# Designed miniproteins, single chains, continued (5): the designs that were tried, part 76

Each design is a single chain, and the fold is of that chain. pLDDT is the mean over its residues in the fold that is shown.

## One batch from the design tools (miniprotein)

Design m18785
Fold by ESMFold2-Fast:
Structure m18785 (fold): chain A 100 residues (1-100)
Amino acid sequence: MEKARELIDRIARAIGEAERALEAGDYERALEAAEEALRAAEELLKLDEKMSISEIATVVMLASEADLLASRAENPEVKEALERTSEALKEAAKKAIKLS
């Protein structure tokens, strides 16, 4: 539970930073933030930990946010990292539901 919550918070911060960087046209910062979100999302997916309904809902919302940012990203590396982040978050949510 606590590890999942820490990773969810880390993913949310990274997605928010990617959004701000994309709005500023700072593609290097956007890529760094998107890659950080991906690393945290992949770590969350690897966790064999039961999440609360609230945590699962937050993960689903973050996946949707990553998809939306990917659709706005013109840089293919940033787009790919955000798309992979969304996919990892969707799989993490599915895994958590199955553990319930």
Scores: mean pLDDT 84

Design m18786
Fold by ESMFold2-Fast:
Structure m18786 (fold): chain A 68 residues (1-68)
Amino acid sequence: SAEKLEAIEKLILEMAPDAKIERIGDKTLVATGDLSVSRLTAIALRLIGDFPEFSVKVEGNTITVTEV
């Protein structure tokens, strides 16, 4: 939902203020940061814990979150 994507965006920006966020419709959010894979993985684990209804994928410097 759009409300959940807003909460996810806020969480990502709290952990990575310079991340670039793109929303695709009401179900998908893509975040790209100039962060190590370890830092991106830490953000992804937090998202998995707080938003279990979303699938979280980390590829390179990009996190993709999709409502399932």
Scores: mean pLDDT 80

Design m18787
Fold by ESMFold2-Fast:
Structure m18787 (fold): chain A 88 residues (1-88)
Amino acid sequence: SEEEYAKRQVENLKRDLEILLKITEEIVNDPNYSEEQKKKVLELAKKRIEWVRKEADRYAPLVPDGVAELRKTIDENEKKLKELEKKV
């Protein structure tokens, strides 16, 4: 069903954001990456989060509870990205 598909997509988006944050944090904390490279990775992460927010809006009518959890993950990721930006 469309609802089952939307639920899987929302779960996948949550998992993808968790992986994105982990990779971004590893790069920002790695002394082998330049400040410029770290800033580029942070900018790409922000663009990915913005895209995921738009996808969340698309799925909200089908799986409101799943989207609410996804939005919490988005907010946590944005907070963590702001902390990482202070290191660059």
Scores: mean pLDDT 89

Design m18788
Fold by ESMFold2-Fast:
Structure m18788 (fold): chain A 86 residues (1-86)
Amino acid sequence: MLSPEVREKIARLLDAVARMRERASPETQARIDALVAEGQARIDELLADPNATEEDVLKAIQEMADRVIAVLKEEGLPVPEELKKI
């Protein structure tokens, strides 16, 4: 079962991504949406796996955040602190 702390980290990260998405071009928004959808699918798979640990979930969150950070940097957008603290 996912801890409240990890759930809060996911929520804060998604909120930060949504705010940055609003500043992006439609093309960049589509790229971010695809990365978030892929990351969410991976997290859902881990949450359904009784052998998965919170560390596995945190790693998946970090990998999603790193991919979003790469897109933000490529497009010259600022990187929120929430994406750096996973």
Scores: mean pLDDT 78

Design m18789
Fold by ESMFold2-Fast:
Structure m18789 (fold): chain A 68 residues (1-68)
Amino acid sequence: MSSEEAAKKGAEEGIKKIEEAKTGEEAQRYGVSGYLKAAESGADEKSAKEAGEKIKKAIDRMIEQGKV
């Protein structure tokens, strides 16, 4: 798997779990987990940073929707 694919997959899995989260703490935990999976899969720092930014946006959206 390429570093870009690893980062994208990590972000997508993290975002899906964030959307299913019932608390802000749970959403943040899933976001961190997704980011770490992206980094551990050989994603470079730039790809990992982009994944992290997408995860942050998903968390912010969940908070704005009043879901967490």
Scores: mean pLDDT 70

Design m18790
Fold by ESMFold2-Fast:
Structure m18790 (fold): chain A 65 residues (1-65)
Amino acid sequence: MSVALARAVKDYTAKSPDELTLKKGELVRVTAVNADGTALVTSLSTGKTGWVPGEVLETLSEEEV
């Protein structure tokens, strides 16, 4: 799967255990994207993984290997 480095462009609060809470400016790795526009991300600050709306992310780089 394609991996991307992204940054949160705004705060997001998780609404379920499967979602991730992000703060504006937080760096994440995007490992999957659903057709509904949600992205599976891992926070580089906390190491936690969860789903967030793709609209809260800004892609910085693609494919880290």
Scores: mean pLDDT 77

Design m18791
Fold by ESMFold2-Fast:
Structure m18791 (fold): chain A 106 residues (1-106)
Amino acid sequence: MEIEKAIEELEKLRKELVKLYNQALDSIRAGDVAAAQAAKDEMVRILEKFLELAEKYGLSPETIERLREAIEKVRAADVTDPDALKASFAQALRAISEAIRELKKK
């Protein structure tokens, strides 16, 4: 039950991250760079919360390091470069999916 709750929390954060990414893209298309930057900053906060939960639930050092690398990649992505933002988001989703898979094996 505790592991099931952890998985549900992490899957909820993953859904929030996808929503924020789509909001960032919509803002870029609208020419609202400030709104796109705000959405990206929210994505970083969601990823940091995900990392905190991953550490709390005792995920492997390798999974934790991949999450940290993904956070820094998203933080560094320029919102005026949609391809860079997409690549950083894809890396973050892979790290999240790996973390959730590891937790399901506990």
Scores: mean pLDDT 85

Design m18792
Fold by ESMFold2-Fast:
Structure m18792 (fold): chain A 64 residues (1-64)
Amino acid sequence: GLDEVAEMAAGGASPEEVRKRLTDELVAAGLSPETARRAAEEVVRAIEAGDDPRDLARGIRTAL
């Protein structure tokens, strides 16, 4: 789930792995593959900018 992706990111998983896992989770939540991929890329960019992956996962869950 989203919490598992957040823990992977916090644990040092590559941006590519986080993007792939998050895209899969967002598609499972009902987003189109294109929308999910775009959203996942924005989230990965936020993580690389220093945002907490766990806070981002909470925000995504609230928005769904």
Scores: mean pLDDT 81

Design m18793
Fold by ESMFold2-Fast:
Structure m18793 (fold): chain A 58 residues (1-58)
Amino acid sequence: KEAVAIAPFPATSEDELTVLPGDRLKVLEEVDDKFVKAKNLATGETGLVPKSYLKFIE
């Protein structure tokens, strides 16, 4: 499934993914209730993003 970033999230560790508002992401895995593993479709990078920074789309 896909998501759009609704707020800026700066990666603070190597396993996190930096996103900017409006970035389109492909959700690869829901890691827990707070984080997903996603691919930023603009940059091709993959990492962890908090669910609260994303709006899921169909």
Scores: mean pLDDT 80

Design m18794
Fold by ESMFold2-Fast:
Structure m18794 (fold): chain A 73 residues (1-73)
Amino acid sequence: SELEEQAKEAKKSYTILSDQYNELTRLAQEAEKKNPKAGALGRYFADKSQEAADNAKKTYDELQAKAEALRKA
């Protein structure tokens, strides 16, 4: 149950970071239409947000796999 709680928290963190990445990507695309430099800066932040989301997903997947293995044991 401890691993199940950690997996739930990791899933919530991943969802928040994934939503943030999608929003930053959308804002970067809009900014680029008006100012290429602002678009480039927006893409930089979007890329950093994607790295954070990918790391959070990996953590969630690992915790979920461990929780499922313990549940089946």
Scores: mean pLDDT 83

Design m18795
Fold by ESMFold2-Fast:
Structure m18795 (fold): chain A 55 residues (1-55)
Amino acid sequence: MKEAEEEIEKAEEAEKAGNLKEAAKHYLKAAALYSEAGDLERAAEAGKKAVELAA
């Protein structure tokens, strides 16, 4: 979980800085890490954020 939370933090910082593509990459990585940890709800939420920011 710590690694997934670190990726969420990086994604939020990139989003606040206006680096939406960078934020999307970090949200996507967080989604993968949450999925591996079995936290499917957080994985889906992070994945949705990544798709929205990458569009």
Scores: mean pLDDT 81

Design m18796
Fold by ESMFold2-Fast:
Structure m18796 (fold): chain A 58 residues (1-58)
Amino acid sequence: EELKKEAEALLEKAEKYLEEAEKLLAETDDPKVKFEAEELKGIADLLRAVANYLLKKA
């Protein structure tokens, strides 16, 4: 129960970070901003991995 709620929160956070990263990549040619967007994608990927692990344990 608690693990499922935690996983759902992480998935929502991951989706928001991915959306933000995609917007940054579409709207800018600044190498610094592109690097930050790739970092956000990495964070989103990690959050999804953790969420999936928690869902398997719930």
Scores: mean pLDDT 81

Design m18797
Fold by ESMFold2-Fast:
Structure m18797 (fold): chain A 85 residues (1-85)
Amino acid sequence: SAAALPAEEQLRLGAILYTAGSILYAGATTGVDAAKLYEEAAELFERAAELFELAGTAEGLAQAEEARKKAEEAREKAEELRKAE
């Protein structure tokens, strides 16, 4: 379990997932695949936030807040695209 890892490793895994989410977010377009990419980016940002929080550091908490903001932004983009006819 990720919770069993040292705080430094939790921060590293969080950063990896955040980077993966950022790549998917940046790669999204206005097509049907774009909504899926934003949805997948949101999931990765949420998982990154969880890992950052598990680290229990002030840095981790700040990174978790940013990751959650990005997850919400990605979900909003996905919903907007899903509503486009």
Scores: mean pLDDT 85

Design m18798
Fold by ESMFold2-Fast:
Structure m18798 (fold): chain A 79 residues (1-79)
Amino acid sequence: MLEEALEEIRKIAREAGASEEQIEKIVEAAKEAVEQRLKDAEGKLSEEEIKEVALKAAADEALRLGDEKTAKALEEKLK
């Protein structure tokens, strides 16, 4: 479920030392990426696909914000 993936992302980012402002941006990017992917896939995503899309988008946003530590932590969850 998307909400569970977003909560996991918040936990990982917080444990990595991201600020609350950075966490909200990371979570927002993850949510937007999943919503776009669901639109493109006609809502036919598995829970695993939702989690993968969310984590990848979160890691990409963390990297864009210059938070390499959070980006690495999120990427580790994809393996």
Scores: mean pLDDT 82

Design m18799
Fold by ESMFold2-Fast:
Structure m18799 (fold): chain A 76 residues (1-76)
Amino acid sequence: MDEEARKLVEEAAEANQQGDAEKAKELATKASESPNLGIQAYGLFALAAAYAQLGDFEKAKKLLEEAKRLLAEALA
């Protein structure tokens, strides 16, 4: 539920900080499946960071724009 999805976002961010882009990608993808728009947005931010570390800057850019859009929607 929301608490598990939030924990996935935190673990994905930690994996990104440690340079484990593959682990961050896996965890962030699971977090982005949350029905909570705010958690989904943070999941997509973490996923964008993971793709950037993997050198896929086009994918990272698209994910970042989607995350910004979802966060704005969640705050409305």
Scores: mean pLDDT 82

Design m18800
Fold by ESMFold2-Fast:
Structure m18800 (fold): chain A 82 residues (1-82)
Amino acid sequence: MREEAAARIREIGRETLEQIEEARKTLSGEALEAEEARLLAEAMRRITAIAAEMLEAEGRHDEAAEVRRRGAALAAELEALA
């Protein structure tokens, strides 16, 4: 479970960095900043869900709830920049 979760998180990170690099080739200024914020918010939600599911599978429900709450807050903050 943990190894699979870690691999999925690494893949999301790689995909997000590639998407940001592509956005930098086609966008500039405020449009680029908005797209970067959107991509980071999306990545944060995906990573948060995987981390919380892993913690829940281990019986660490309180920690999973904390991760979901903090991840949602960070994603909302990132979206506000878009």
Scores: mean pLDDT 83

Design m18803
Fold by ESMFold2-Fast:
Structure m18803 (fold): chain A 74 residues (1-74)
Amino acid sequence: SMSKLEQIQKLLQQARDLTGNDEDKLKEAERLAELMKKARDTGDEKARQEIEAQDDDLIQAAEKILQAQDILQS
């Protein structure tokens, strides 16, 4: 079984790979992960539309970041 730390590290590495190791794109993915959390927690339609407007790679990177954050909070 993978530890929580190993799961977090793997997810964050996948997010970095999806952004091409670009720090600015990684920051965009982190912001998008916050919007995803807001949409999940509140059903915010505007947040959902902003998410759907992004590139697939950026969406996937944000999903990996959000998964890592959820594990950390568990």
Scores: mean pLDDT 86

Design m18806
Fold by ESMFold2-Fast:
Structure m18806 (fold): chain A 97 residues (1-97)
Amino acid sequence: GPALPAGTEGIELTSGIVSYSVDAEGVTHARFRQEVRTADGRRLVVEIEVTLTPEGGEVRVEVRDAEDGTVLASNVAQGPPVTTARLLADIEAALAA
């Protein structure tokens, strides 16, 4: 996969699967939740929703402040599933905002 973005040093990830299913048509539906602690002590919640068909997929990533639930970043991508590196880039973008 792609290299981690510069500045991901000091980010601690705790990840969990919320749901995972494959339907009769071969469509994968997955939802993941990650809790991230940044080097400056901020806590973020990253939610990833994936819909993957045999022909491609959609990935929705949303980054929220864990303290107040404020949405800091939101991105929807069509095509291959978003890698961990892209997820970390979305977290970095939220931290810069």
Scores: mean pLDDT 63

Design m18807
Fold by ESMFold2-Fast:
Structure m18807 (fold): chain A 65 residues (1-65)
Amino acid sequence: RELLLRAAIRTAGAIQEALGDQLLRITAEITDDSLRITVETATPEAQARAQAIVDATLAELAAEL
């Protein structure tokens, strides 16, 4: 749970840095040992970019372990 919370915070930070004002909302849901991150953006292109950032950031965290 704590590791998932840290992953959510790091991922949210990366999305904020990359998308800036294109980012409308980030919601992180933790259920049991699963993490779901939902990102709402101004454009479909920004949504695709946000998903790529989620995937890349989670992969980096997995590589650190």
Scores: mean pLDDT 74

Design m18808
Fold by ESMFold2-Fast:
Structure m18808 (fold): chain A 75 residues (1-75)
Amino acid sequence: SAAEVPPLIAQLKDPDSAVRLRAAERLGKIGHPEAVEPLIETYLHDPDSRVRNAAELALVQIGEELAREAFEKIL
């Protein structure tokens, strides 16, 4: 839900890479646009390649969801 987005964004900065990985995956599944800028920062700067890969996948998932919502509103 949208209420989960702010705490998940905060978890992208967690010292535990497993917490950051899970946060990126959950943000991708929720598909909320507020997560886009934090996920881009995680993709570019996270020291763990698995977390960076999860952020990249999350960004793709959010992009697909936003495109679907835009299409449904027009047609």
Scores: mean pLDDT 83

Design m18809
Fold by ESMFold2-Fast:
Structure m18809 (fold): chain A 52 residues (1-52)
Amino acid sequence: SAKEEALRAEYEAQREAFVEMWKRGLGLDEEEARRVGEKFLETVLWVDLRLK
């Protein structure tokens, strides 16, 4: 949906920043940091799509 696409675009940019922060701050490798970022995006989209 348009709402999901807009949210994905916004959180995609935030996810990239979070991946970099987690990679450097927590010592995660790039693959692990990306997995955490993807799960974060999925969780936020789930919550936002459920809230009316």
Scores: mean pLDDT 69

Design m18810
Fold by ESMFold2-Fast:
Structure m18810 (fold): chain A 73 residues (1-73)
Amino acid sequence: EKENIEKAVKYLEEAAKAFEAGDMDKARQILEEGIKEVPGNGALRTLLRLADEGVSPENLAKAAKAASDWLKE
């Protein structure tokens, strides 16, 4: 459980950085890899879906950071 949370946090933080850089393709790739490693984490799947729905990189970065902070307690 804790190991999976730590992995999810790392993928969320990496995705947030990619979204901040405006690199949507890299952010999607990071989220897809994170979903493979931590399939039980809904935040990774939700962010990938929102990116596919055309939510702005700025808002996706904020959402990824919020999800990461929530998992860190």
Scores: mean pLDDT 80

Design m18811
Fold by ESMFold2-Fast:
Structure m18811 (fold): chain A 56 residues (1-56)
Amino acid sequence: SMADAEAAAKAAREAARAAGLDEEGQNTVSKGARQMVLSGMSAETAAALGRASAEA
């Protein structure tokens, strides 16, 4: 759902910010997580992948 996509995007952005990524990095990770949920991935999986991407 759109709400799940936004929740995953928010979680990924917060993880990216905590990891020290700049605005571009935060936007990339957030957009990726949102797109994954919209493509049928669960919000939990999309958020986890977004966090992993931010921390790498």
Scores: mean pLDDT 77

Design m18813
Fold by ESMFold2-Fast:
Structure m18813 (fold): chain A 78 residues (1-78)
Amino acid sequence: VSEEQKREAVEVMLEELRKLGVSEEVIEELRKLAEEMIKKNEPAEEIIRKMVLFAVKKKAVSIEEAQLIGLKAMEVVK
């Protein structure tokens, strides 16, 4: 998986979170988390998984919403 595909998967997830009304502050925290993981060359699956966990921990979305968004983002890196 390319760095570009990882960034596209992250942007899909962030866009879906925006549609659910998640604040731009939380979106920026998630973007920074994702960029840090991309710099460390973490797999796309781990990046999306950790973003899902972070969003749930922040109580920004339900666990079910976060899981569905994560699956949608992972379609980019199939």
Scores: mean pLDDT 81

Design m18814
Fold by ESMFold2-Fast:
Structure m18814 (fold): chain A 55 residues (1-55)
Amino acid sequence: SLSPEEQREFARRVARALKAAGLTPEQLDAAVDSIADGLGLTPEFREALREAVAE
């Protein structure tokens, strides 16, 4: 399991990659849900990823 700090760092890296792909805000939100569901992420990790994408 990743620590909360490692989860936030991973979330930032994933968010950066998704934004670099030129996804719309709607596509970014859908991608976050797809990744979280596919990887079985905790609610806290999903929230960190959603926050990172919104920045």
Scores: mean pLDDT 79

Design m18815
Fold by ESMFold2-Fast:
Structure m18815 (fold): chain A 89 residues (1-89)
Amino acid sequence: AELKEQLEKRFDELSENYRSLEKFSPEERQGLKQFLINYALQNLPAEHRNNVVKITLWIQDVFDEVVEKEARTPGEIKEVAQQVKEKKF
C-alpha cells in the first residue's frame, strides 16, 4: 500500500481509538511509532525527500501527544488526523 494510504489509516485509528492505545506499554507505543517512521522513510516518494525530516518529526509529535501524553480531546485528535490526510506524501 502507498505511504499516504497507510498513514491516513493509522491516523484515523488514532482519532477513533486513542483511548485503546493507552493500554499499550511505553515500549509497545514506541515500537508503533518507530514502525510508522520506518515505513515513511522506506516508502516516501522522491518528490517528498526534502520533507522527510519534517514528516518524521510530525509523526513523532502526533504520537507523543495522542498516544503517550493523551493531552488531546477527541475533537483535537480528529483535526490533527484531517491535517495529516491533507498532506502530500
Scores: mean pLDDT 54

Design m18816
Fold by ESMFold2-Fast:
Structure m18816 (fold): chain A 62 residues (1-62)
Amino acid sequence: EEERRREALREAIELEAESGLHVMSAEALRIAGGPEEEVERHLELSREYERRAREVLREAEE
């Protein structure tokens, strides 16, 4: 059980890192004057990765 919690925490950290990369990509695109649709897509992916990270942690608590 402890091992599963640690593995889930590591997976959640990786998912949070992916979320952060998408936020940075959205910001870079916005600064460069890129398409707003692509900016929104990156922000949506960021939220999806955050949601997955929370789900992984929640499942490990059960």
Scores: mean pLDDT 82

Design m18817
Fold by ESMFold2-Fast:
Structure m18817 (fold): chain A 58 residues (1-58)
Amino acid sequence: SLEEYLERLRAGEPLSDILAELRAQKNLELAFKLSTLYQIEHSEDERVKEILKKILEG
């Protein structure tokens, strides 16, 4: 499901619309993961990428 929302985001769908949908579904974990991935895609911060990898793997 995370990959599906990532594809929608990369296709140009507004992050706010996707997050509103996920919050309406009470899927806060997926909403936080998407927000984190969006920040990484824009910042390219290695420290943030390491944190994300641990979140996705754990």
Scores: mean pLDDT 73

Design m18818
Fold by ESMFold2-Fast:
Structure m18818 (fold): chain A 75 residues (1-75)
Amino acid sequence: MSEEELDREVLYALTIIQASVLLIAAKRAGDEETVKKAQELLDKIEQAYRDGASPEEIEKLLEEVKKLGKEFDEK
């Protein structure tokens, strides 16, 4: 793999893990709004990766996951 492709795979894996952890936490809390948003982000992350999104684009999705997680923690 190219270095760029490796960075992309690592960011994708990290982003999916963080989004999945948030989804599980939201389900456990009964926060249906956050569950829906986390699921939508998971779908976007998977689609972006399949569409050949750059590491920078995937990193922006990781920031969106972190923002949603912070909003969930502040409830």
Scores: mean pLDDT 82

Design m18819
Fold by ESMFold2-Fast:
Structure m18819 (fold): chain A 65 residues (1-65)
Amino acid sequence: SDSQIQEAQDAALEFREYVYRGELGEKAIEAARKALDLASELGGEEGVRAAEEAAREAGLDIKAK
């Protein structure tokens, strides 16, 4: 649904903000995981890939299922 897509985008943006600010802690990991989980539910392959790659570049090994 639109609300789920928006929530996934918001979570991905929040994670990217943490990366951009250099604040790689619990909140960044939580935002990344939420973005991946939501993107996976929506079937948004591009969102999942972008979030996984951003996490990897930040030194976080996080994968969607």
Scores: mean pLDDT 67

Design m18820
Fold by ESMFold2-Fast:
Structure m18820 (fold): chain A 99 residues (1-99)
Amino acid sequence: GREKLAEEAAKTVPGLVAYLDDSIAELQKAIEEAKTGDPEKVKEARRKLIQAYGLLFVARVVLDLAEPYLSPEQLAEFRARIDALEKTIKEAEEAIDKV
């Protein structure tokens, strides 16, 4: 049932935290490169932004399912990374709009 799905979701959390960290770093790098105004770098930043939105959606769904099965430390770390990705996405949107 739902409990079994939630337990399986909880097992994916460490991998998702790593993907969130990688996605944040890649998006930040792409935005800095896009600030030069290079059209190819701007296109890459937009691609990374779309990828980051997808990951944010998946991470929020996994959090909702897995929350009761996570330790307080895992829950705090996962929430912090989701918040960091959301903040980075917002900063990326604002930076791309200025180029």
Scores: mean pLDDT 84

Design m18821
Fold by ESMFold2-Fast:
Structure m18821 (fold): chain A 70 residues (1-70)
Amino acid sequence: SPMEEIIVGARLLALEGEIFVGEKLNDKETVERALKDLRQLKAEHPDLSPWLQARLDEAIKRAEEILKKL
């Protein structure tokens, strides 16, 4: 639905920001929380467009890679 795509897109953008801040501040807890929230967002919204699913998966992978460095 258009509303679901808007909500998920906005939440994804916010979580991408949290990952960015967490990486720059060397704050493992912030990145771990954002990763958990991204995984929950994906689980709660299985019917997303392929483009939004790909963006969400990219954000999850980025958070995982950052956590390996922290």
Scores: mean pLDDT 87

